# Designs tried in a protein design run: designed miniproteins, single chains, continued (4). Part 110

Each design is a single chain, and the fold is of that chain. pLDDT is the mean over its residues in the fold that is shown.

## One batch from the design tools (miniprotein)

Design m15816
Fold by ESMFold2-Fast:
Structure m15816 (fold): chain A 91 residues (1-91)
Amino acid sequence: MKVIITIEAVAERPVNLQELMDDVRAAVAEVGGTAVSVVSSSGKPLIQPGDRVYVTAIVPEDKAEEAAAALEASLRKHGLRVVRRTITPQK
C-alpha cells in the first residue's frame, strides 16, 4: 500500500527551489517513493522569507515515517520551518 505525505513549510531565509527539489527527490528515491512535487506560494524559482512551500510525495506505507523524517530534515537544511505534516492513504 502507498501513502501520500504532504508537508507545509514556511521559508525563514531565501531558498533556491531547484536545489530544494533535487534534495527532496533524492530523499524520496532512497525510500522507494515514485512521485514528488514541490510548490511555492509565489511560484517563483527563488523562494523568499515568509513564502509557503508545499511538498507532496508518494511512498510505500511501511516507509512513511522514514520518508517524512527525511523530507523534514531536507526542508530544515534549506532554511524552511515545517508547520504541518499529513500522511494519507493513496486511493
Scores: mean pLDDT 81

Design m15817
Fold by ESMFold2-Fast:
Structure m15817 (fold): chain A 77 residues (1-77)
Amino acid sequence: DMQQNNSQSFSIGRQTSDYINQQRQQGSQGDNSDSITTNLDNIRSQTGSDMSQAMSDGNVSQAQTSGNNGMNQINSI
């Protein structure tokens, strides 16, 4: 079901963005965690780019995999 796969990719992307925004709001108060914030922003940008490229290629499954990989990288930080 293409609608279900698109909904999953969109949901993963939103969850990733929301998680990064929450972490940035918590870490931005006098924290020397600039490197962590930069890593989170880089993972978000790379994941978004990979998902966009896969969607442009018509490969929804690859877009979903890229989103899941991005979430796993964020969870490992």
Scores: mean pLDDT 65

Design m15818
Fold by ESMFold2-Fast:
Structure m15818 (fold): chain A 83 residues (1-83)
Amino acid sequence: SLAEEALALAREWSRERRLLKDIDPEDLLLMLAFYFADRKNNGLTTDTPLLKLLKLHVIKRVGEEAFEAKTEEILAAMKAEGL
């Protein structure tokens, strides 16, 4: 059911928030921008609800422009290296 899916997502997001809270904003930006760039480079275009929440968490801490710029920078580097 939608309620069971929502509860599962809430539990997973609660766990992720606890792991991410103490990471330096610059390290968090680099880690998540790399992760999202790698997904995009491999043709993974669908964001799961958890990935959407992770992206919003990073944007809230570092800003949308910084996140998008770093993701594009990493994606371009991956493509240039044939990765």
Scores: mean pLDDT 73

Design m15819
Fold by ESMFold2-Fast:
Structure m15819 (fold): chain A 81 residues (1-81)
Amino acid sequence: MGKEKLEKAYEALEEGMKALAEGDIEKAREYFRKAGELVQEALKELPEEEAQEELDKKLKELKEKYGEEVRKGWPKAKAAE
């Protein structure tokens, strides 16, 4: 049950990373928001350590797949003042 929600969160994270690689910040924000909600629900049903470990593993895989493209597509702060 909680693992299914975590898997949906993973799907949303992957879609968000793809959007970041495309430079679509609004689309990425929407997917990351959905992923965050699903992670919060999964953490209520799963042992925190197990959920964290699975999420960290998936995040590492996503960073390896999209990390460089995300860094290139992610806009730097324009108005840091």
Scores: mean pLDDT 69

Design m15820
Fold by ESMFold2-Fast:
Structure m15820 (fold): chain A 70 residues (1-70)
Amino acid sequence: SPVEEFEKKLKELVEEGLENNIPPSELADKMNEIGEEIIKKYKLSSEEKKEMAEVYFKIIDEYEEKLEKK
């Protein structure tokens, strides 16, 4: 699934971000680039784009919380 590929790439990016103390805004930019690549590659439906948006907001929220607790 394109959504599963997106989630996997974002989780890998989060691990790298936490290790390198990357600001949430910079991580969000990188996450958006990955999302755009997947959308272009797979030509996603509106339903798949909605699922990607849900994954995106969940992951960035969790990242901000984890980075703050560091």
Scores: mean pLDDT 83

Design m15821
Fold by ESMFold2-Fast:
Structure m15821 (fold): chain A 109 residues (1-109)
Amino acid sequence: APISTGTGTLTFELLEAGAEVTVSATFTGSPTFLSIEWAVGPALEEVGVLGEARFDTTAFSTVRVRALKAGAEGTVTVTAQSLDGPVSISIAAAGVPTPVKTETESEVS
């Protein structure tokens, strides 16, 4: 099968500069290979990846981000690529106030 790409984007309101948020993504599919990449919007900085594991049909990754600007929207995007099957993504943040907008996409190339 060709490479499958899944993308999850989570957008949340930043109430306080310097506040840290943990964002977790879980990936499911039938991957032979899986790459996981995090990207953050301009109102956030990446503190680091706290944990990541890849298994035969599942993977997870957790990133910690810091707010640079209060009153702005923070955006966190994760992209996973797999071989031999589609990738489904679930993305969530811990301790994030509403509103929160979550978008997920899966593509097969």
Scores: mean pLDDT 72

Design m15822
Fold by ESMFold2-Fast:
Structure m15822 (fold): chain A 55 residues (1-55)
Amino acid sequence: GARLEALAARLGLSPSAVSSLVAGIRESELYLDIARRDAGLTPEQLAELRALAAE
């Protein structure tokens, strides 16, 4: 949806990449910590990913 597309644009990723990240986070919260460490996402971007995964 529009939220996923907007987040993808802010992260500099494709909507498909964000969809895959959200799916990974839904399966394991550890994936969120790995993405933060390796991708250098801000706390705000991580909060948006977690919120989207919770939908």
Scores: mean pLDDT 72

Design m15823
Fold by ESMFold2-Fast:
Structure m15823 (fold): chain A 64 residues (1-64)
Amino acid sequence: SDAERSAAAAKEAAAKGDAAAAGTAGYQMWVNSGDRELGRRAAEAAARGDAEAAAKYAQMGSEA
């Protein structure tokens, strides 16, 4: 699904230390899956430079 692809992209971005890319993938998951809370948490984590947390929240949303 789009949510699974967004979560995978966020995880890959986090492995590279790219918080902005991880946050973008998390927001994309919110738009595609409707998981507003996890998408917002991913974007918030990216805004503070926490790429690992951003990827984690994106991945959790893909399980919906």
Scores: mean pLDDT 66

Design m15824
Fold by ESMFold2-Fast:
Structure m15824 (fold): chain A 68 residues (1-68)
Amino acid sequence: MSLEELIEEIIKRLTDPQLQEELRKAMEDPNTSKEKLLNLLKRALVEALEQNDEETKELAVKAGLMVA
């Protein structure tokens, strides 16, 4: 699974529409820094942990490792 596919799957599973839009914009913007993308993925991971969503947690961890 590519980074783009992982991020798209994460976006579909998130409940926060602002985070969904920020993550989508970050993926479409070639000037997005690694740090910005990692911070957005960390926010997605925190939301997944709060929702007890193990699948989204795993996706966020995998995407974060690919960006780091």
Scores: mean pLDDT 82

Design m15825
Fold by ESMFold2-Fast:
Structure m15825 (fold): chain A 62 residues (1-62)
Amino acid sequence: MLEDSQKANEILLELQRELEKNPETSVQQAVDRARELSEKAGLSEEMTELVEAGAAQMARRR
């Protein structure tokens, strides 16, 4: 749980930087990227869903 939370936070920080570099990124592209990074980090499905939700929220707020 704690280690997964740290990995999720690191992924969200990476996604924020990527979205700042490419403001044209759609909500769907941000969600797809979040899943890719979460799967590579070995996050649980529950944590992956939280990261996807966070990515979608960040993309909507630009």
Scores: mean pLDDT 80

Design m15826
Fold by ESMFold2-Fast:
Structure m15826 (fold): chain A 85 residues (1-85)
Amino acid sequence: MDEILAELREKLSQSESPIVTEMVVNKLIIKYGGDTEGAREKIKKIFESLSPSEATATGILTAAVLPEGEKLFEELLEKRKKLLE
């Protein structure tokens, strides 16, 4: 469980900022089944199937789908764009 989250966080950090990694991982867990063990299994399968860039996109999209994630996604996009500029 925690190992899967750590691996996903590491993959996202390689392609994106650490801030976005933590936030999207949390939203991803909520989206795929809340804090259930089934949520970890879904994340694990997705993690195994995706490249780092695809995993990042999936995490960001998951954050955007949630009501809380929509505002967070907008703020992260702005901050990320500023850092990359």
Scores: mean pLDDT 51

Design m15827
Fold by ESMFold2-Fast:
Structure m15827 (fold): chain A 75 residues (1-75)
Amino acid sequence: MTEEEIEKLFAEYDKDGDGRITQAEAIEFLTDKEKSGKDLTAQQAVDIVMEADKDGDGTLDFEEFREALEKVKEL
């Protein structure tokens, strides 16, 4: 997945344009095999998203979302 594809997907989930997506939206993306390119379980997606959420605020910015995708790549 290219940087541009990641930006486009982030923008799709960032409905309000506030530069953040919820953990639930990130988990939904990661569990969608066609979008993420990986056949992840809901638990694997939760673990990855929780680890990427550095601030623990329940939302991911673009960099935290990108880090979640890097963790998926290492699986």
Scores: mean pLDDT 74

Design m15828
Fold by ESMFold2-Fast:
Structure m15828 (fold): chain A 71 residues (1-71)
Amino acid sequence: SAELERAARFLVDLIVKGLELDLSEEEREALVREILEDPALRAAVQTWAATGEISPATLARLTALVRARAA
């Protein structure tokens, strides 16, 4: 859904900014697709969008995906 895409993109943008990385629009879109294609990460994005809560394990996994894309 467009709402989940916006939520996943917001999380990607926050992590990119926090890590002081520079990712293209295409790389950010690819990360959003990768996140939402994974059932566990998709569920975690839905939970974060509804509650504002994200587990340390999910945050670490999202951070690893962002770093891998920037390498």
Scores: mean pLDDT 87

Design m15829
Fold by ESMFold2-Fast:
Structure m15829 (fold): chain A 82 residues (1-82)
Amino acid sequence: MEKEAEELIEEGIRLANEAERLASQGSGKLALFGQSSAGMALIAAGVAKMEEDPKARLELAKISKKQGKEGVDLAKQGIAAD
């Protein structure tokens, strides 16, 4: 569980960075939404790193990965639309 949370945190941060990179290539609301989801992924990852409860940390780590994936998807749509 601990190792799973750490791997999800790393993945969330990686996806957030990719979302920010892709969003910088687009413009408009979808690019901004991609950046917002990337920001949420980084916040969730940061909170997960500070969380002492392993179960709560895993839940936050999952949120980080989910938001990171959403950010990448939105940023890609922003590039295609704008």
Scores: mean pLDDT 83

Design m15830
Fold by ESMFold2-Fast:
Structure m15830 (fold): chain A 91 residues (1-91)
Amino acid sequence: MEVDLPVVKSTAKGGETATATVTFTYKAEEDAVLTVQAVQVSVKDGKVEVDIDEKEGKAGETITGTATVSLKVKGGSVIYSAGRAVVTPKK
């Protein structure tokens, strides 16, 4: 199972840190790995930050993954934030 989370557009003031946190919770039907990814991009500042959280769970368990990225930008910068969650069953 793959889930792309909505892209969020925001603007930060000069010297501020913009933070994006992506949390995904999955109830495992079988033994699985949950991978949660958070990405922030500032085109004006030429910056990209990525965080990836991997959690392993057994059948019947609830798995929660949390990825957090932070970008410090110059004033008037537009920041794009996106998230992705992927569940990979174990064979």
Scores: mean pLDDT 75

Design m15831
Fold by ESMFold2-Fast:
Structure m15831 (fold): chain A 65 residues (1-65)
Amino acid sequence: SEREKLAQELANYYQDLLPDLSPEQAAQAEKLMQDAVARISTSSPEEARKVVEETKKRLDEIKRE
């Protein structure tokens, strides 16, 4: 399904960032991912895409902290 593809896209993005994160950044990213996956599960495909893009941006911000 589209939502499964979007969840996988986000999971892949997270996994690519994970080696570059401190333990504190990783904990923040993990919480963000849990919340994002829950939102994707209850969203329309259009809303799920927006959640993925918002979450990627926030993951990038965590990495820069």
Scores: mean pLDDT 84

Design m15832
Fold by ESMFold2-Fast:
Structure m15832 (fold): chain A 79 residues (1-79)
Amino acid sequence: SVEELIERLRGLVEELRALKAQSTDPELQKKLDILIERAEGVIEAVERLKKAGTPLEDVSRILRDAVEEIEREIAELKA
């Protein structure tokens, strides 16, 4: 559901914030800040689209794409 995808994105934001808190590398912290801003921006955009009556299928696609992108970036940072 859209709610489950939003919760998953919020969980990823929490994971990114935890990674940032554990890091003393300024370059990594900057990359994490960009990913956090991107994830939060998607959540805000999706909330606006929901209020505008955008079809849930379209909203779900945007959320799935964002989740996949951020999960991939986190996996690359952990490798």
Scores: mean pLDDT 86

Design m15833
Fold by ESMFold2-Fast:
Structure m15833 (fold): chain A 86 residues (1-86)
Amino acid sequence: MHEEKAKENEKKGLEFEKKGNLLEATEHFGKTGIHFKKAGKFEEAAEKFEKMAELLGKIENIPEKGKTLGVEVGKKTAEGMKELHK
């Protein structure tokens, strides 16, 4: 199940990458990594997360990326702060 979903997302990621839709490609490679992780394929998951990070670095839409990063960093910062002593 998860391995099949990983392969489906990988196929879509590669398709979007070929079309130059790097944001969509990044999202699908991220999903591929999650599904490989759930399938116990940790090496393949790591490779897909590395591919995701590489593609994110190639997205030159700083204003939109800044908004998305701000939301994600905000959530992770809030979670991290809950673990820190006041």
Scores: mean pLDDT 66

Design m15834
Fold by ESMFold2-Fast:
Structure m15834 (fold): chain A 72 residues (1-72)
Amino acid sequence: VKEEAAKVAREAADQASGPVAQTLRDMAERIANPNTPDEVAARILESGARAMEQAGHTDLAKKLREAAEKIR
């Protein structure tokens, strides 16, 4: 489940650019880390969704929130 969530973050990064893409890649790496608890991974996804929404990427924000819900 964490691996699937990390994949969603990586795919979102491919659709973004600049600092937003880098933020999503950093999130994917942290989520994929086996030492990261599921609750922490979900919070990372929620924080990324907020950043995406602020940057105008509403569709990407929705995908990240859905991934956060699935990891619980």
Scores: mean pLDDT 76

Design m15835
Fold by ESMFold2-Fast:
Structure m15835 (fold): chain A 73 residues (1-73)
Amino acid sequence: DELAERSYQRLVDKVNSLSPDDAAKQLRRLSKTVPPKASEYLLKAADAVERGDWESANEYIREASRAAVEAYR
């Protein structure tokens, strides 16, 4: 989905521009403002960032963006 891909790219660019601590805090704050399924993935992304696992974090951000777009269809 093009909309999910654009949402993912925007969020991943922002998160990857931050320190791990700031990125994790931003993801946890965002998790409180999105639908439950997207929130679950954002919390997993925050945990991955704190352990230095940026590869898993970016994957979880992609899933969160997809879940958020699907919730608004």
Scores: mean pLDDT 80

Design m15836
Fold by ESMFold2-Fast:
Structure m15836 (fold): chain A 120 residues (1-120)
Amino acid sequence: HMTLEELYERTKRWIAAALTDPAAAAEVQRLFDELFEKIKRGEASVEEIVEMAKRLIDLVVEHARPEVRPQALLALATTILMLVEKYNPEKADEVYEAIRKYLKEKFPDLKLEKPSLAPP
């Protein structure tokens, strides 16, 4: 069973590999690491988390290969939400709603489900 930290590292590498622009791939890795650090510290506001998530989403929307873009966006959003739920659960609902709305604007056919870390 994969830890959330292992899932984060795998998702980050996979998304970076899905991007056609090496500069965009480097920026995604940098921003994702910065976002994870802020979430772990519990010091980031909902607004800060959402703004960084939007920047990551924009990079994937603009630079990911079309055939993997929906999967990359869902993996990115789901991973961010799982990190928020683990480290800042009180912010999870607001972050989910903001990311879901933003993804709908960029990719209307994407369905983002609210993740759960609880066993079934």
Scores: mean pLDDT 81

Design m15837
Fold by ESMFold2-Fast:
Structure m15837 (fold): chain A 111 residues (1-111)
Amino acid sequence: SQQQQLYQEFQQLTAKFKLHIGLFAYPDALKDAKQAIAVAQKFLSSIVNPGLKINIDQMRALLEQARGLLAHGEEALKAGDYNSAQGYLGKLANTMDELGILFHKIMQALS
């Protein structure tokens, strides 16, 4: 399904994001995260299921958190503040993991 494809794309982008963090390729990591957030938003927008409201609301909250961390990471890199950028990218990696867990739970409930 399109939803299964979006989940796979999210997982691949999150893995690429973590690889780029490990390589200190922070501009590439931010690009990967931005794409992963967009994929998760497309998935969330495709779901209409009242029984999943709690999971959907949690995923919306995490997406908002991810967008904030992404913006802070982008501003830190623009300012040349690599220590702050690393901190925001680390928090973003944790938020992406939580998004992946909710994505999987929603996918299982739709099956």
Scores: mean pLDDT 89

Design m15838
Fold by ESMFold2-Fast:
Order: C-alpha cells, then sequence, then structure tokens
Structure m15838 (fold): chain A 68 residues (1-68)
C-alpha cells in the first residue's frame, strides 16, 4: 500500500522563502509539508506533502519495525 505523497517544489529569492512557499502550498492542499531537499544556489526547496492518514500509517510502520 502506497500512501499519497505529493512533491512540492518552489523557487524564490532565498531558500528560506522557497521553503515557506512550498510549505504553504502543502497546507493549501490539506497536507503536512516536510522539507526533503534544498538548493541554496538556485534558491529552490522541495517539500514532501503527506496526508494525516499517511503520517499516521508511516508512524505505525516505524513503531512496528522497532517493536519486533
Amino acid sequence: MSFKTETITATANSVEEAIEIAKKEAEKRGLKGFLSGEDEENKTAEVKGLSPEALEAIRANRAEVHAE
């Protein structure tokens, strides 16, 4: 089973601004944004957006791996 993960890429005048834009875009889609990549030279940030259900499933899967 693969959970819905959206890759959001933004470019701005600074990498910090690009991160903020990408995270806001994730929030507009009802997703939780996590920084997955940044490029300071190109002022570009990549954010992985996860649904709340996907976050809970990933958390449960990690717990299972450590609990066995």
Scores: mean pLDDT 71

Design m15839
Fold by ESMFold2-Fast:
Structure m15839 (fold): chain A 74 residues (1-74)
Amino acid sequence: MTEEEDRAAVRERLRSLGDERTLALFEELVAALEAAKAKEAGNAADAAELKALAAELAPLIAELEARLSPVFRG
């Protein structure tokens, strides 16, 4: 599946489970990553900004992964 299809599948899974908080966190993370990729495609000078964003998102990704573990297991 495409990246978009994979994300859509995760959104549907989270909605079906009623985990609105994890769904909101997932949507925020996806939007931030898509914005970062759009900047990267347009300007190599943004590389430092993208690295800083990646470092900021790392703890959010770890939290989302921890939350998704019981969500997909259940």
Scores: mean pLDDT 66

Design m15840
Fold by ESMFold2-Fast:
Structure m15840 (fold): chain A 81 residues (1-81)
Amino acid sequence: SVELLPEEELEEAKEKLIEEAKELHKRMEEFLKELEEQRSELTPSQLEQAEFALRLAENADDEEETRKLIEEMYERRLKRG
């Protein structure tokens, strides 16, 4: 579990999480451009992904919020199966 990791490995894990957030931010920009072009073909799932991407992008500099958003997303997907 995360609580059992040494401090150095925890910092490395945090850096990876931040890099993932940056990658998602970049994808968000591309996704928003596609949404503008395909608004009439949007599914409810795509709208949910857009809202998540926007929230993640707004909190890209906030490590704690980024962690919470990613954890929330995983919980939602796990509950749906």
Scores: mean pLDDT 65

Design m15841
Fold by ESMFold2-Fast:
Structure m15841 (fold): chain A 89 residues (1-89)
Amino acid sequence: DLADKFVEAVKNKKWEEAREYARKIAEELHAIGKPAFSAEEREAIEKGLKTGKLEALDEAPAEEREELSLEEVEELILKEAEIRLEKAK
């Protein structure tokens, strides 16, 4: 249940853990024979995870992330996962 672990990590600002869970989701998509990301997307994801800013989180300013609700965080990670799943098809 990587999505739940990712939400917990993002909510608690444990960016290293969030990075690991997001990467594992991408790796699982790739392992089943689906392309996980383009080179451009991989660059954006790595950059965003290192700074605590994912492409889905780009919709909220950095300072606003500290006050994001659990529901908003869940929406952002679900949007991120759906983008990855659509691209992997």
Scores: mean pLDDT 52

Design m15842
Fold by ESMFold2-Fast:
Structure m15842 (fold): chain A 83 residues (1-83)
Amino acid sequence: SRERALELAREVEELAREIEEIGSKDPERGKELKLAGGVAEGMAGIALGVGVATNDYEFAEEMLRKVLEKARELKRTKDPSAV
């Protein structure tokens, strides 16, 4: 559903913000971590945009779940290569 796709996109945005905050405190990998978080946020925006343009929110939800999984992994591992 559109509502579920929007909820998933919001979760990715929240995780990206948290990743950016973590990156701001990391002197060695902070720039790379912030970039990876930004990529995840951008991918979520694209997935949601496709859902809106095609009216295919099931596909958008599937894409967003994959992005959310990668964002969670990035936050958990703090490893930019996880994206």
Scores: mean pLDDT 78

Design m15843
Fold by ESMFold2-Fast:
Structure m15843 (fold): chain A 63 residues (1-63)
Amino acid sequence: KLKEIFEKFSVNGKLPVEKVFPALESLGYKLSEEEKKEIERLLKGKKEINFEEFIKVYNLVLG
């Protein structure tokens, strides 16, 4: 299911950082301001992420 969501929001195999929150919310999660700040800190300086990085974001904030 995570891979399916990643593919839905990705462009050329990479997920734009601005799509990370919509992708996580499409899994049924409501992100708090604290969770958003943690994600922003983890992704600082990045324009896009791969699937392995997306899994890390999911696990650190929601799992």
Scores: mean pLDDT 80

Design m15844
Fold by ESMFold2-Fast:
Structure m15844 (fold): chain A 100 residues (1-100)
Amino acid sequence: MDGLERLTRTVLEIDLQYATKDLDEETKAKAREVAEAAFARGMEVLRAGGSEEEIEAAVTETVETEGTRLGLSEEVREKVKQVVLDALRFGEAFREAFLS
């Protein structure tokens, strides 16, 4: 695993823990599963040189598809989407500043 992915994943894990802290354990586990899937898809688009719009579309589609399948509420899906997008934006900014 490269340093960019590790750093971006660490930000994701911290923010997700905070965003889901008041949810029950089953909902936290489902939210984490959806976040991991959306993050992986977003990172794939980012690594391929995709635009911010393409990253947002990929994350949104994954969160809505997987979150709905697992029975997450719209409120929880929105929290997961925001956390994943914020982590990916951080990763892109870090790449531009330090890894270009």
Scores: mean pLDDT 83

Design m15845
Fold by ESMFold2-Fast:
Structure m15845 (fold): chain A 89 residues (1-89)
Amino acid sequence: SMREEWRKEAEEKLPEIAKESLEPLEKILREGEELPPGTVNGQDLPPELVREYAEKVVELLKDILENGMSLEEVQKRLQEIIEELVAKL
C-alpha cells in the first residue's frame, strides 16, 4: 500500500531529513527569531511553548542523527512532546 511504502521511505530518509532540518532550526533558535504561530489539537500555542516545541524537536533531530531511531520511536517522542505542551496550556 502507499502508506507502507511511504513509511519505509520516510524511515530510510529520517537521517537525511534530520540533517537538513537541524541547521536551519538551530539557526532560528540561536538568532532569537520569532517562530511562526503554532497550534496543537486546535489550540493556539503561546510563543514560549512554540519555542519549547522547536527546542525539543532539535533534541529529537540530534538523537536521530547520533543514535538512529525508528519511525515508531520518532512518532512516540513527538507525541510525548505534544502531550507535555498541551499539559502546559
Scores: mean pLDDT 73

Design m15846
Fold by ESMFold2-Fast:
Structure m15846 (fold): chain A 70 residues (1-70)
Amino acid sequence: MVADVKETAEKLSKEYGIKIEVYPSAAEAPLPGADELLVGFSRPATEEEIRTAILAAKNAGKKTLHLVSP
């Protein structure tokens, strides 16, 4: 559920020092800016999938991760 994903994302945001915004659908997510990465899932993202997205964002020099997870 999106609430569980938000709780996991808040925990990982603190651990990795990156801002994470969680959206229940792609329609609610903004277009990513220059310092932002958008990663979307058709199902609730696992903690490991969120960690993978964070590492991709940090390796790309992004400051914010927009995560679409229902």
Scores: mean pLDDT 81

Design m15847
Fold by ESMFold2-Fast:
Structure m15847 (fold): chain A 84 residues (1-84)
Amino acid sequence: MSKEEAIELLEKLIKEVEEQIKIFSSDPSTPQEIIDLLKETLEKLKKLLEELKKAKEEEIPEIMKKAHEVVGETQEKLKELLSK
């Protein structure tokens, strides 16, 4: 994966989280914990994007793996909050 491709994929993940925030924020019955979780996830992904822009090609797979782990952890926490 090129650095440009990795940046595009991470920016896509960031946009997906921003869209989730928009959807959940439009419903006044959404618990604040869900909004806070998504905002925390967004900040983590933005930091990874900064790291990615400074990274060497060989470091890109590790950064992208961390981004997917952040998204996965957020999805599991969302399931917990929505299923309680």
Scores: mean pLDDT 82

Design m15848
Fold by ESMFold2-Fast:
Structure m15848 (fold): chain A 114 residues (1-114)
Amino acid sequence: MTPEAVAARDKATEYLIKALEALDQGNPREAAKYAAESFEYAAEVARHGDLEGAQVLTAGAANIVARAFEKLGDEEMAKEARSLAEQARNAKTPEDVIDVARRIAELARKLAEK
């Protein structure tokens, strides 16, 4: 793993913790904002060749976004976010993980803007 991948993983993890804390505090939109930041760093982890780390981080962030949608009563979007989490786990290339991370980050940003 490159030093850049390690730094990106640490940042992705930091934002995931912040997202979980926001959910616990009843702030699903703030949780989505932090999850979106985590996806950017998970994509960076994939770009530096840590496919397994990127899969785990992207799936984790996607599940937080799903929980945020559930707290807002948006069961359809929660299901879509969980589907993206599964796609991240099953991704076979860094490019596939980056595409999933981009797609779920777009959903997270739309939720955060409301």
Scores: mean pLDDT 86

Design m15849
Fold by ESMFold2-Fast:
Structure m15849 (fold): chain A 93 residues (1-93)
Amino acid sequence: MIEEAKRLKEESKNPETKELLEKAIEKIEKKDYEGAVESLVKAAEAAFKAGDVALAQKILGVAYDLAVKEFGEDSELAKKVLEKARKLQLEAL
């Protein structure tokens, strides 16, 4: 998970997205997985606003995988990540 978040940070050209991905990495290292998922969702929103829909979707995928791994597939956190991904997909249409 940390390595995946680091790769996405390197792919990003947007400073806000990079900062939010760095915050997510720090939270994963501190085992604050709820805060890490929240920071990843914010990073995806920043990437989407910057016009990088593909990066936003990759970041949401990492957020979903982390939420499922730590809180379970039926968790409210995992459901919130899926809802965010659906909203961003609709806005990209």
Scores: mean pLDDT 83

Design m15850
Fold by ESMFold2-Fast:
Structure m15850 (fold): chain A 96 residues (1-96)
Amino acid sequence: MTVDEIVELARLFARRLEELAKTPLQKEVARRVRDLVEAAEKAKDPGIAAILARDALTVPFDLARKSKDPKEGSETERVATKALLEAYEELEKKLK
């Protein structure tokens, strides 16, 4: 995957997380992912852009695991997984 492709994946992922977010934790996760994607898009260095985009893809899962409520954490991880799969499928359709 190119730098442009991973930034696009992170952008699509952020968009779908915002659409699927229902709980305060899920909305905070979506916000943090969006902020990382905006930083990646503004980055002057492609290497920094790739790092920020990869961080955006991992942050939801890290925050879900650190949740004080295991059930809320599991639901947040489920939502993040769904958003990532849908984002990946959309990216594949653009590349094929």
Scores: mean pLDDT 83

